# Designs tried in a protein design run: designed miniproteins, single chains. Part 27

Each design is a single chain, and the fold is of that chain. pLDDT is the mean over its residues in the fold that is shown.

## One batch from the design tools (miniprotein)

Design m912
Fold by ESMFold2-Fast:
Structure m912 (fold): chain A 92 residues (1-92)
Amino acid sequence: SLKDELLELLERLAEIFESEGKLNAARAVRTIAEEVAASDDPRGIRTLFATTLQLLQEEYPEFAAEVQAVLGESDFARAVAGFGRVVDAIEA
């Protein structure tokens, strides 16, 4: 399902962030994954991916492409527009 695909991508993203020492970003991703696993509202995931996708597109363009494929183009564009909280978490 779409939910299962997003959860798989979140787990991969958390592992990437952990491998790079971005522990606050990894924690934020895992928290969003837990929230999505408990509900059917993917807004938290889309917001997280929005802020991380612009950073990922420079370092991990193939992963960004996988996320765009799962979300679809309209949701991806909306997601990319949502900066803020997650950028702060990555930089902290």
Scores: mean pLDDT 59

Design m913
Fold by ESMFold2-Fast:
Structure m913 (fold): chain A 82 residues (1-82)
Amino acid sequence: KLEELKKEAKELIEKMAKTDDKKELEKLVEELKRIAEELSKLGAKGKEQAIIALLTAAEVLEAKGYPELAEEMRKEAEKLEK
């Protein structure tokens, strides 16, 4: 389950890197938030992987010119760190 969710998160981030459609990016952001929440329920290791995935997605979104979506990802990661 942990490895499956980690793989899904990686695939979503790869889709974010490849798409140029803002509405598609917004959908991928919401999907990643859902996967990250599921990961965070799998204990300390799952929470750590969720934070890594969210911060990696933030870097991809920032590099693509979507700083507001990147900030949403960072805020989700900060919630999990508490």
Scores: mean pLDDT 84

Design m914
Fold by ESMFold2-Fast:
Structure m914 (fold): chain A 108 residues (1-108)
Amino acid sequence: GAAAGAASAEQRRLAEEAAERAREVAEKLVKEKPPKESGVGVATVRAGGATVRVVAAVTVNEDGTISVFARAAVGGPVDEAARRAAFEAAERAAELAVKAEGGVLEEE
């Protein structure tokens, strides 16, 4: 569960965009090289006074299908630097999730 901090509408929208980007990148990576086990990737990027944290999870199901989940949190001003940081964090989290076979990988 996320902390009960009041995020702005702009921060929530960017967080949703970052989560969707992370999911798209992870889905592309799992199609190229399917992971053997589930994994979680966490990436935090800071730019222009903004902080963006993205969590991506890749789940290997019993039938061999792969499920992808992502969530993000954005703090600070929502500007072009924040949007760039959000997409960088999203791509990084997705890569870490696919590499984290059976575990959790984190980068800051």
Scores: mean pLDDT 80

Design m915
Fold by ESMFold2-Fast:
Structure m915 (fold): chain A 104 residues (1-104)
Amino acid sequence: LPVPERYRGIAEYAVRELGLSESTAVTLAIAIEAGLLPDLAALAREYGLEPTVRAALEVLKELAEERGQSVEDVYRNYNLFPPEERAAVLERIRERAARLAAER
């Protein structure tokens, strides 16, 4: 499927800077924008969609490397993380989203 124009910058960042697929980046962006991930949707309202999605992708990539898993596997299993671990991941995403929003 073609990347929607509004997600092009997010998709290009994921491919060029993170080595991730366009589909992974666009799927995450749509899920956040649609409110399917309420905690990340709240961050997107505060810092903007693009900084929040970029931050989430970067943190998921770091977790994938730490766990020896793919980003897609970490994303798929995110809702199965213990509450304390999920809160720690969300805080990492929040800090990075705030930083990315400031580095315009």
Scores: mean pLDDT 78

Design m916
Fold by ESMFold2-Fast:
Structure m916 (fold): chain A 112 residues (1-112)
Amino acid sequence: AEAEERYRAYLASLEAVIEGMVELAKREGKYDAVAAAFRAQAEELRERDPEAAEYYQKAADNVKTDLEKAKEYALKAAEHIARRAVETGEPAVIYVPVDGEPQRSELLASGV
C-alpha cells in the first residue's frame, strides 16, 4: 500500500506537469519549447529507461502535429518514471520549459 501510495503521488505530480506543458503549448503557442523539454527528458532517460525515453521522444515528435497524442505518450513515460522513483528511491526527474529552455527539476519521494 505504501509503495502504491508513493507511485500514485509521483504519477499525479508528473501528470500535472505534463498537463501544464500541454496548456502552455495551447495558450501561448510554445510548441517548440514544450517539444524541447520532452526531448531533454528523453535524452536523460535514454540509458536508464529506454522505453520511457522512447515515449518522451514520441511525445516531442507529436507536439506540433498532434498535441493530444503527444500528451498520451508523455503520460505513458510518466508511468515509467513514477515506478522507477518508487523502486530505486531516486528523484523523479522532469524537464519543463522556462524562458523557452528546458529546465531540469527533481521530485523527491518525501516531497511528492
Scores: mean pLDDT 81

Design m917
Fold by ESMFold2-Fast:
Structure m917 (fold): chain A 87 residues (1-87)
Amino acid sequence: MPEEVIKAIEELLEYARKAGEELDPEEAVKLVEEKGKELLEKLKKLLEELSEGKADEGAFVGLEELFKEVTKEAKKLAVEIAEKKKK
């Protein structure tokens, strides 16, 4: 599981970087937020499957809080790249 979380974070940050390079800031933020939600749901499902439904509520809350912060940083990255490319 931890490796899958790291992979998902790396995927989100790379997605944010590409969105920032290609899109306007507002559009990049929207797509990064949607990608973050997609990856979080995938990880929550994987956690449920790997734990056979035995993961405690704290594990899910921890994953949600982690992805909230990572998505926030990914959105900031995408905006910064999108704004800088037009200067």
Scores: mean pLDDT 79

Design m918
Fold by ESMFold2-Fast:
Structure m918 (fold): chain A 87 residues (1-87)
Amino acid sequence: MTDEEVRRLIQEFEDLILGRLKKRFEEEGLVDVADLLYRRFVTGEEVELPDEAKGEHKKRAEKILEELRKEGMEEEYRAWQERFSAA
């Protein structure tokens, strides 16, 4: 499997998880937060997050790591863990 295929699978997997989060946030009127979290954490873009979204960013990262570990994606889990827990 190529690095590009791995990245695409991670993005598709996280898009599925985020799709559920977006639906939930939509009902609560927080859809913009979900989009910013996705762009910041998943695509690695440097986007500004409001202070309220910083807590959600951390929760989102932990959720992604948990799902990656559950699916047995050790390499992806490790890569995301490094992004989330930069020493």
Scores: mean pLDDT 55

Design m919
Fold by ESMFold2-Fast:
Structure m919 (fold): chain A 92 residues (1-92)
Amino acid sequence: AVKAFQEVVAKAALELAETAVKDPKAVEEKVPEVAKEVGEATREAALALGYSEEEAEELAKKTEEETKKFAEELAADKELAKEVKEEVEEAL
């Protein structure tokens, strides 16, 4: 469960970072889809770890909000976007 969650988060970070490096303006279009995927993965991981459905839903909402903020940071900072892209590619 944790490994599957980490892989989803890594792929999400890579997709947002690649988009930010190529076209910062396109990041905003990708955020809703990527945030949803990270949120769903967070909920599934939390439930697998024994959290309640209410706690899992709260954690999912927090990670969706954090994903949006992270995407905004990547779109604003090209050096950060390049660094994240390289680090995630090396980790995968």
Scores: mean pLDDT 81

Design m920
Fold by ESMFold2-Fast:
Structure m920 (fold): chain A 67 residues (1-67)
Amino acid sequence: KREELRQRIAELLKPLVEKYKGSDEAIEKANELLRDIFLEEGLVTDEQYEKIEENRKKAIEEQKKRS
């Protein structure tokens, strides 16, 4: 479940990162999307959310460097 959710979120982030190419707007939108999903669904704990967010943030940052 959580693994599938993580991948789903990653796929949601890909179009945003690609469209904005690592702009501050892309990063902010990605973080807001993640927060909304976890807060509304209540599927993960604060600790789990932090770990997922860190992983996603790293992926976005790497893509930003490649831009």
Scores: mean pLDDT 65

Design m921
Fold by ESMFold2-Fast:
Structure m921 (fold): chain A 74 residues (1-74)
Amino acid sequence: KKKEIEELKKRLEEFGDQLVALAKANEDSRIQAEMLLRIAEVHFLKEAEKQGPELVELVKKYFDEIRERIKALK
């Protein structure tokens, strides 16, 4: 459980950094990043639901942080 949370956190941080970098390139890339964020959130939440509420909360928190980072690029 603890190791799974650490691995998921690392994967989410790497994904978030890649997505923010994509969003920084230009307006079209930002739109693509926002669409990819929505699709990925559904998939990560579905996987986290199988592991329990603690991982669901972690995924929601990280996707909210990525969403705010993209909004802050303006």
Scores: mean pLDDT 78

Design m922
Fold by ESMFold2-Fast:
Structure m922 (fold): chain A 79 residues (1-79)
Amino acid sequence: LSSTPLGKLAIEQLKGALEAVKNGDIETAKKRVERLLKFAKSLGLTDVEKALQNALDALDKGDYETAIKYLEEAIKIVE
C-alpha cells in the first residue's frame, strides 16, 4: 500500500483529516474521513475501514481525542 501512488495519496488525505480535527475544522475532517471510508470499503481494506469507521463515530460523538487516535492508527496501517 505505502509503495503505491494510491497508498501515498491515502496517507496524504489521512494526514489532512488529522490536521482538520486538530484545527477544529470538524466538518472538513468528517467529509475527508467519509471519502476515505468509502474507498477503503471499495478496496477491501478491512483494518483501515474499521479504523476510519471508529474515527467517524468518534467525530459524530464529539470525542475528538479518540478520533485523532483512530486516524493515526489508519495512517500507521497504510504506511
Scores: mean pLDDT 81

Design m923
Fold by ESMFold2-Fast:
Structure m923 (fold): chain A 80 residues (1-80)
Amino acid sequence: TQEEEDIIGEALEKLQNGEKLSEEEIEKVKEALEKLGEKYPPSDEEKYKELIEELEEALRNNDYKKAAELAREIKALLAG
């Protein structure tokens, strides 16, 4: 759990610092979110999948504001 959260946090920190993520780093974030969804089934699985796809696009576009907002929304779904 913490390991997956750390992967997501590191990616957001890099974006906040103006660093561009590699496709490998984006894929790791996607895998981390998929693992979190398996451990903590979200209340809305369809919405969770949509948010992951939007987060991937925000990460590719180097959009820290959008990525941070989406990560917060994803976390809320996992918390119930």
Scores: mean pLDDT 79

Design m924
Fold by ESMFold2-Fast:
Parts: structure tokens; C-alpha cells; sequence
Structure m924 (fold): chain A 65 residues (1-65)
């Protein structure tokens, strides 16, 4: 695959997570509030891109798609 996406799911039952996703220094998603049980998915990036995920609050599961 020439591209990948990052999925961040908030698995905390009660606490929102604030999520920032960047790839190779470019911010893709900034300070998005992910409610309990919800997820956010990044835009497609090159498969070899270095992805950084910053999370404040909640508990998250991160998957590469």
C-alpha cells in the first residue's frame, strides 16, 4: 500500500480525549475532542511517513489502517 491512515479510538467509558495527529511535522488533526467510545481517523499519508499522536485525557487505542 502506498498510503496509510491512523485511527485513534477513545476506549475510556466516561472521559473525552483531545487528540492531535501529525505526520512528518505536518499537523493533520489538531486538538480534536474524541468522546467516549468514538474514534477519529486521519487523512491518508504516505505508507513510510513518521506519525506522531498526542493525546490529553481519556484512554486511547491507536491503529494503523
Amino acid sequence: SSTKRVLVKNTDPTTPATVTISADGKTLIENEVVEPGESVTSPAVPADANVEVKVEGGEVEIRIL
Scores: mean pLDDT 86

Design m925
Fold by ESMFold2-Fast:
Structure m925 (fold): chain A 94 residues (1-94)
Amino acid sequence: MVKYSEIEHSRRGKMVLAIDEEKNLATVAPTKEEAEKLLEEAIEKNISGILVDTGFAKALIKDGKIINLTPVAELDPDLEEDVKEVAKQVEELK
């Protein structure tokens, strides 16, 4: 069963969290539809962990570590910390 929650980021606003407990996957995106699409992609690619597409960055997070980080626009020096805030909220909701 997929569960949905809202994440509220201190700098970036509201995002949607989708959790698939059976597959041990979580995805975060600006909208529910985007979070569902990321979840389907993660399942198809056999990805494990937290896949994030917040509109400002794309990242894969495993065991509290950022594995891949891709900025969507201009490089923000706080981008990594912004992604870490998302990861912390996801772990608190699992």
Scores: mean pLDDT 70

Design m926
Fold by ESMFold2-Fast:
Structure m926 (fold): chain A 61 residues (1-61)
Amino acid sequence: MEEFIKEVEKLALEAGLTPEAARNVALGFADLGWSLEEVKRALDVARKNRPASLADARAQA
């Protein structure tokens, strides 16, 4: 499980998120029971469709 969180954190950081946001995203996706592949797709959508707000798609989805 820790491996999943670390990989999601790396993906989020590469997507331009801050370390704080990356950790929150990783924990959120882990809690939802998402696969790494699903997380990659969600982060890709967030990158393409940046929300005007603070969080949203990146943090909660």
Scores: mean pLDDT 68

Design m927
Fold by ESMFold2-Fast:
Structure m927 (fold): chain A 71 residues (1-71)
Amino acid sequence: MSEEERRALAEEAGRALERGLAANPDLDDQTRAILAALTAQELERALPGVRVTVEARVEDGVVTVTITLER
């Protein structure tokens, strides 16, 4: 898998999580953290040898998802 393909996969996963969290603003912090952790686990399974960190933040009704890829 190319660097560009890895970036595109991470970007799409981040957008999917962001949309899901934005559609469910009543989710508690623990549930949001679990969903972020599951997203990281799925990306690590798809990207062997890459360490994935996923952070989800909610500020002023806006959801932001940050994904960091590290080898």
Scores: mean pLDDT 78

Design m928
Fold by ESMFold2-Fast:
Structure m928 (fold): chain A 96 residues (1-96)
Amino acid sequence: VSQEELDEEVRAALLEIQIAIEKHYVDKITPEEIPKVIERLKKAYDEALSLTDPELRLHLLEGILEVARLLQQKFPDNEDIKKLVEEIEKAIEELR
């Protein structure tokens, strides 16, 4: 196992933790916090897309999508959340 592969596994583990934390706190997110939450999820999305392992990448993208969908359920009229959900769904479809 190369150092690059170890770094990727560590990044994936950190993304899993982030996804779990974001899911846990969705119910506590206020409208004022939405821009920061979207920024964090977009960074997580970009990080997941950079992973070379296709199974790990897909798994993390599906986790991020689940968080984005939970946000969309809480804030159904937010266009930025809707756009994020659509972008992640399209990426997952193209990677299948």
Scores: mean pLDDT 84

Design m929
Fold by ESMFold2-Fast:
Structure m929 (fold): chain A 85 residues (1-85)
Amino acid sequence: GPETLTMTGGEAVALLRELVEAGEAATLEITLPDGRVLTFEVHADGTVTITNHTTGETVTLPGEGAIAALGGGVGPDTPVTVTRR
């Protein structure tokens, strides 16, 4: 079943980096304290599809671009809820 964990924004960025570098296909659903929900779909080729559930916007980036986008959007000490699928 889906695994749900509470972690910091910095830990979420590190988890995304590990999945990208491993080439591990996975989906991370990240809920921010303000109620925003972002889905990061990691593909085995190292690209990541990001969906913003508030706007419905979807973009596919290279892994480093997706890592930078998450790190720029969430503070390193900010508590977030991450569901892995």
Scores: mean pLDDT 85

Design m930
Fold by ESMFold2-Fast:
Structure m930 (fold): chain A 74 residues (1-74)
Amino acid sequence: TSTLTGNLASNGVKPGSTVVAVDPETGQIVGTATVDENGNFTLTGLTPGRTVVLVAIDDDGLPASQPITRTVPL
């Protein structure tokens, strides 16, 4: 398994938002994280080299940004 870290402040995602990682081929949720006060998130238990789509949801349950594609580190 691998860890995907990143910062979503430049994507307009506010601290306290929930980041959901979705496998685009299956539609299954493969990870969930909370954005910290600096805009950072950490997703663990992911498959190395796999593409995931990140969906950020704010405290009101609204999309915090457009879906963001990331590749899980090897």
Scores: mean pLDDT 78

Design m931
Fold by ESMFold2-Fast:
Structure m931 (fold): chain A 90 residues (1-90)
Amino acid sequence: GELLARLQALLDELIRLAEEYERETDVLKQTGLALRAIGLALDAEQLLQRITDLPAARAIIQAHLARATSPLAIRHLQRLLDLVDRRLAE
């Protein structure tokens, strides 16, 4: 329940931040957005280690990946999906 809701919120923020990154033309601001996106992805990875309902977590990541248009967001979401798929294969 709560952990899945937190995952959804983190991935919603990641997509918004990555979309801002793709529109940003200032190199320093763009770098700051990229670092914040890395931080959100790491927070999501740590949260995934605590989630037991991996099929539900996978569905949330897949839904976010399906609507993501930013290459930065797609990269981070695909990595998170690969992490869940590896845990499901164990």
Scores: mean pLDDT 90

Design m932
Fold by ESMFold2-Fast:
Structure m932 (fold): chain A 67 residues (1-67)
Amino acid sequence: STIDQLKSYLTTALSGIKGVSWELDEATESATIYAPDEETKKEVEENLKKVGVPEELLKRIKIEIAK
């Protein structure tokens, strides 16, 4: 399922990045990643691209800077 794919990719892609948390929204089949700052957000974006997250799944991922 889309949710299982998101779980798998995010677990792999984010394992090396400190200070991030993420959650899944099963109703919208999407994910939100919370980064502490803009630098970490850029690191997350680059890492998702490098690990080969499919474009269809990338559009379901939102990255927010934690308040």
Scores: mean pLDDT 81

Design m933
Fold by ESMFold2-Fast:
Structure m933 (fold): chain A 71 residues (1-71)
Amino acid sequence: SAGEEALRAALGALSAYEGGGEKAAEEYAARLGASIEGGVAGGRAAAEALADGKSREEAGRVALAAARAAS
């Protein structure tokens, strides 16, 4: 589904962002083709949540919400 694909893109972007920064998140989202804005938005939202001291799990939920909003 589109929602599941957006979540997958957002979580992938988060993982890439954690290891390689924003550029890596953009490259990962682009590799998936669809939902590039969703992947990038999800990665950024998750990074901000982690910076605010939220858990990895909560960052993932925030990433999903941002990815859905951007897709």
Scores: mean pLDDT 63

Design m934
Fold by ESMFold2-Fast:
Structure m934 (fold): chain A 84 residues (1-84)
Amino acid sequence: DEIKKEAEENRKKQEEMSKKALELAKKEGIEYPESASVFDIIVDLLVEKRYDLAREVLEIYKELNPELTEAEKLLVEALEEEIE
């Protein structure tokens, strides 16, 4: 089942991204719940004006998602504009 395999791979990528983002934030003295998504972390960091960390988390997202859909590209561009 192609759909199930894709959903499982997307879940693993999301977990990997969230784990890396959580570890990076913790290294800088910021603790998030394990349930926080990568986008939740990026948005919170932008609200807290931690632009350097938001940029690093966004880079993790881009590394684990090298082939972005049109919608994902627009989201990434919007987040990059907020960081700059």
Scores: mean pLDDT 73

Design m935
Fold by ESMFold2-Fast:
Structure m935 (fold): chain A 74 residues (1-74)
Amino acid sequence: DRESQVGQLVAAGASEEELASVVGEEEAKKIVKMKQIGLALGPVSRELAKDTSLSDDEKQQLIGQKSKELAKKL
């Protein structure tokens, strides 16, 4: 389906133009923004995963806070 197709294109490194051909220009821009947020959160998530003093819930909360901060900047 559309969601799976979009996910595959994003994973393959598809351009904003390629995404726009499937979902439209405005939706493609949203997907690119979400991808940029995800890429920025990757290192944060990996660093938090190494911290044995934090619970899984605390790690999720911190990742959520960072995602929200990045969404405001982008």
Scores: mean pLDDT 74

Design m936
Fold by ESMFold2-Fast:
Structure m936 (fold): chain A 85 residues (1-85)
Amino acid sequence: IAQAALNAAQVAQMLADASKDPALAQVYRLLSQSFLALSQGNYQEAIRYAQEAADLAQKNLPSEQKRQDMQDLAQEIARLAQELE
């Protein structure tokens, strides 16, 4: 689980670096921080970063599909963090 979360954090960071949209890049950075916190056992911090990513996506991403995808991912991270604590 910790290794999978660490791998997910690295993928999210790569997506942030590759993004031309600064709002989307920031959403991916928050998701990377959430996965990193999850890998370290900081479950409450993982939930907080995931929620911040979802909120930022809802406010700033113009694509409804991208907003929904980010919301779904953030909820899944929060669910995993709650189950692991």
Scores: mean pLDDT 76

Design m937
Fold by ESMFold2-Fast:
Structure m937 (fold): chain A 74 residues (1-74)
Amino acid sequence: SKKKELDEAAKQVESGENGVEGLEKAAEILKDDPMLKKTAEHLKKLYEREGPVNKEAISKAVAEGVRSLARHYL
């Protein structure tokens, strides 16, 4: 299930330990949907840009973004 895989990727991002890896997994899961993949890539750019300033807050925000993508698969 793509939803389960995206929820798992969101947990990796939220932990802050493997955020970039989690976002790369999300983009791979979404590779067949160009619009959702672009959103995942945008979230990765936000994580890379803002992560150095506030890793905890951005990890939580970006993880919620990935969970929003997961909701498209019900």
Scores: mean pLDDT 80

Design m938
Fold by ESMFold2-Fast:
Structure m938 (fold): chain A 113 residues (1-113)
Amino acid sequence: MSREQIEKEIKELKQKIADSTDPRVQARAYARLAVLYALLGRLEEAKQYLEQALLLDPDNPELLPARAAVLILEGRIDLAQALLAEAERRFGDDPGVQRLVDLARGLLAQALA
């Protein structure tokens, strides 16, 4: 993703959170924000959005790639890889999960370069 595409999606997700009363919809949007802020290298904001996603829906499958993205920024590579593998194994047919796994893997590839 380009930086411009990331910033556009962040604005759209923040609007979706503001417009929704469904905590599960908000939780998925917060998990996606955590990944996007991690792609920008903004660790503290990524952690804050991950915490909001956890509080709203701890069973949200998008938490696995969102946690992995934060762990990549923290240098916890082995744990991040394990969470990405678990996300694909359990939720490989969920397009929202798969998209976030692909984004987190892109971040991991950049961290290992």
Scores: mean pLDDT 89

Design m939
Fold by ESMFold2-Fast:
Structure m939 (fold): chain A 94 residues (1-94)
Amino acid sequence: SRIEAAIAKGEAALSEGPEAAREGLAAMRRGMEEGVKELEEGKDPEKLFEENSAKAREYALRVAADPDDPAARLEGAYYAGIAMAAYVYLEEKE
């Protein structure tokens, strides 16, 4: 699935060790929780997905340019989490 592919790509960008993997997954989980809250508040799921996937991509490019920037990795994972929550919501709508 596209969600599984996005998670795998995010993990590859963030993880070379157990600590980095856990931090990235925790940031992504926080993003998913935030995404759910924004959807419950009536945010447009299509816009939420587009905006946050664009931000996640920007941070992924930043990590590619400077892999020693842990803040960029965690921010990217967080925005990817929000985008995933929006995508799941849209997929459940069929």
Scores: mean pLDDT 78

Design m940
Fold by ESMFold2-Fast:
Structure m940 (fold): chain A 71 residues (1-71)
Amino acid sequence: AMEEIEKYEEEIEEKLKEVRGKDLEKEMSYGVKLVAIAVARTYARKHNDYEEALEFLRKVLKKIEEAEKKK
């Protein structure tokens, strides 16, 4: 469960490195996703509920993707 959150963080960090200084919109989008991951991890640790944190993270990432399409 926690491993899925860690994997998302690593994947987003790698993608951020690829676009850093090249695409401001994508850099900002990946930055926001990293913040969402950090919040989910903190919640999971505090409440010992990694499944709820992962579900929350999936919902937030979907909302960010939807917002990107509306720009």
Scores: mean pLDDT 75

Design m941
Fold by ESMFold2-Fast:
Structure m941 (fold): chain A 68 residues (1-68)
Amino acid sequence: SIQTALLTGSPELPELLKTATAAQLRPAFDFLVRHAKPEVARRLLEPLTSHPDPEIAALAREALARLD
């Protein structure tokens, strides 16, 4: 799962985040905001704000806005 890749620091994580559906990414973004270091979360979320799927792009922007 994407959450397992986040927990294990999988090198494939950025690619998984780019190809996943919005339904898969919603809980993964929640996990990043709550449990990852802010700098790690920003690094993973920022490229997704320009994702071709507008729902994914909106979810990424919302997740970034939740980081202080």
Scores: mean pLDDT 75

Design m942
Fold by ESMFold2-Fast:
Structure m942 (fold): chain A 82 residues (1-82)
Amino acid sequence: SMLDLPVIESYRQLSDNVVEVTLRDDVDLYDVLNVLTVNPVPGILGISSDAPNVLILTLAPGTDPEAVLREIDRLYVEEVGL
């Protein structure tokens, strides 16, 4: 990944509206899910996870995935602390 973020290691586009996000090893998936529940991010329509440190996001049409990932990173740092 070309993103240099403290929470997100990498991401890949699975389809036009779905991205797979890999969290860094020191990041707790449940803390991310709790932060996103309390602080809804516009453009995220659905969240799922099939593996530790993996977040699958369904995004609204026209949403910039990198803007969403930067907002998730910002919220985690602000609410949980790094």
Scores: mean pLDDT 82

Design m943
Fold by ESMFold2-Fast:
Structure m943 (fold): chain A 79 residues (1-79)
Amino acid sequence: AAVEALKAGDFDTAIKLAEEELARDPDNVEAWLTLAVAYLYKGELKKAKEIIDEALKRFPNNPDVVSLKIFFKNLTGEE
């Protein structure tokens, strides 16, 4: 699945598989996290921010999503 591609460092495959997982189930938090982290590792900070912000709107109290937003702010200085 998408998370296995992410762990292997295949960020393009991780993005494709995460998008396919989200098309089937938009409430799949793991797919949102995988998509955001893959864009972040590719250095596509604008796309990573957009995905993180959308995930936070959908799951405002999810500890993994909140932690990823804090990590992104600390890494980039962006709010």
Scores: mean pLDDT 83

Design m944
Fold by ESMFold2-Fast:
Structure m944 (fold): chain A 94 residues (1-94)
Amino acid sequence: SAAKEARLRALVDEIAAAARAAYDAATKYKDEKALLEALGRLEGALQEIVALDPSLAPLVRDAVRRLSEALDNKDWDAFRATAEALVAALRAAI
C-alpha cells in the first residue's frame, strides 16, 4: 500500500538519521548517553522495517551483524559505511 511504502521510506530515513547521530555522538561529541539513545533509535527502526516487510530481513540481519562487529571494535568509520550501505540497499529494495 502507499501508506506502507511511505512508512518504510520514513523508517529508512530514521535509520540514516540515527546512524549519523550515533557516529557524531561517538566521534565529535563523545557523549555516551546520546550514543546509546541514537543506537536505541536505530534498533527500533530496524525492528519495525522487518516487521512491516519481512522480505527485507536478510538485508537487515547482515547489516546488524556488521554494525555489531564495528561497535565491538569501536570502528566508527566502518559503522558509518555499513549504515550508509544498508540505507542505499533498503532504498533500492523499496
Scores: mean pLDDT 91

Design m945
Fold by ESMFold2-Fast:
Structure m945 (fold): chain A 60 residues (1-60)
Amino acid sequence: GKEASEKAAELAAKGEGKEAAELARQGNSPGATTSAGMGAKEGDPEAAAKGARQAALNGD
């Protein structure tokens, strides 16, 4: 949900994309999980953070 997406966005912004993806996944946030996971796997913290923030804004 939204709370997990917000925490994931914060971690991704800090460059902790791996941790961000894990939190988004555990929070059952599809948008944040996809974006954070992809960004973490590709080594792109900005993409991970952007996706997680978008999910948080949408209430995911």
Scores: mean pLDDT 67

Design m946
Fold by ESMFold2-Fast:
Structure m946 (fold): chain A 82 residues (1-82)
Amino acid sequence: SIRADLESPDGQVRLLAAQELGRMLTEKYDEDVLELLKKMLKDPFTGVRVNVAMFLFFLHVYDPRIPKSVVAEAMEILMKYG
């Protein structure tokens, strides 16, 4: 289950789950999927935060449904680590 993988103590498992959520969101916009990705921007592992931030920043260029607040949070992460 993707939800179980997002709660995994292994950051690599959470990263792979976040990448799958990103793929799902690009195929069909889903507010529940976006909310899960938004939570991943606060993940304890920098690699997870940066990966999700890069994805959401890229997606907002093509999808105006990505909230400006989420884009701003992603930009802050990318400016700090990218």
Scores: mean pLDDT 85

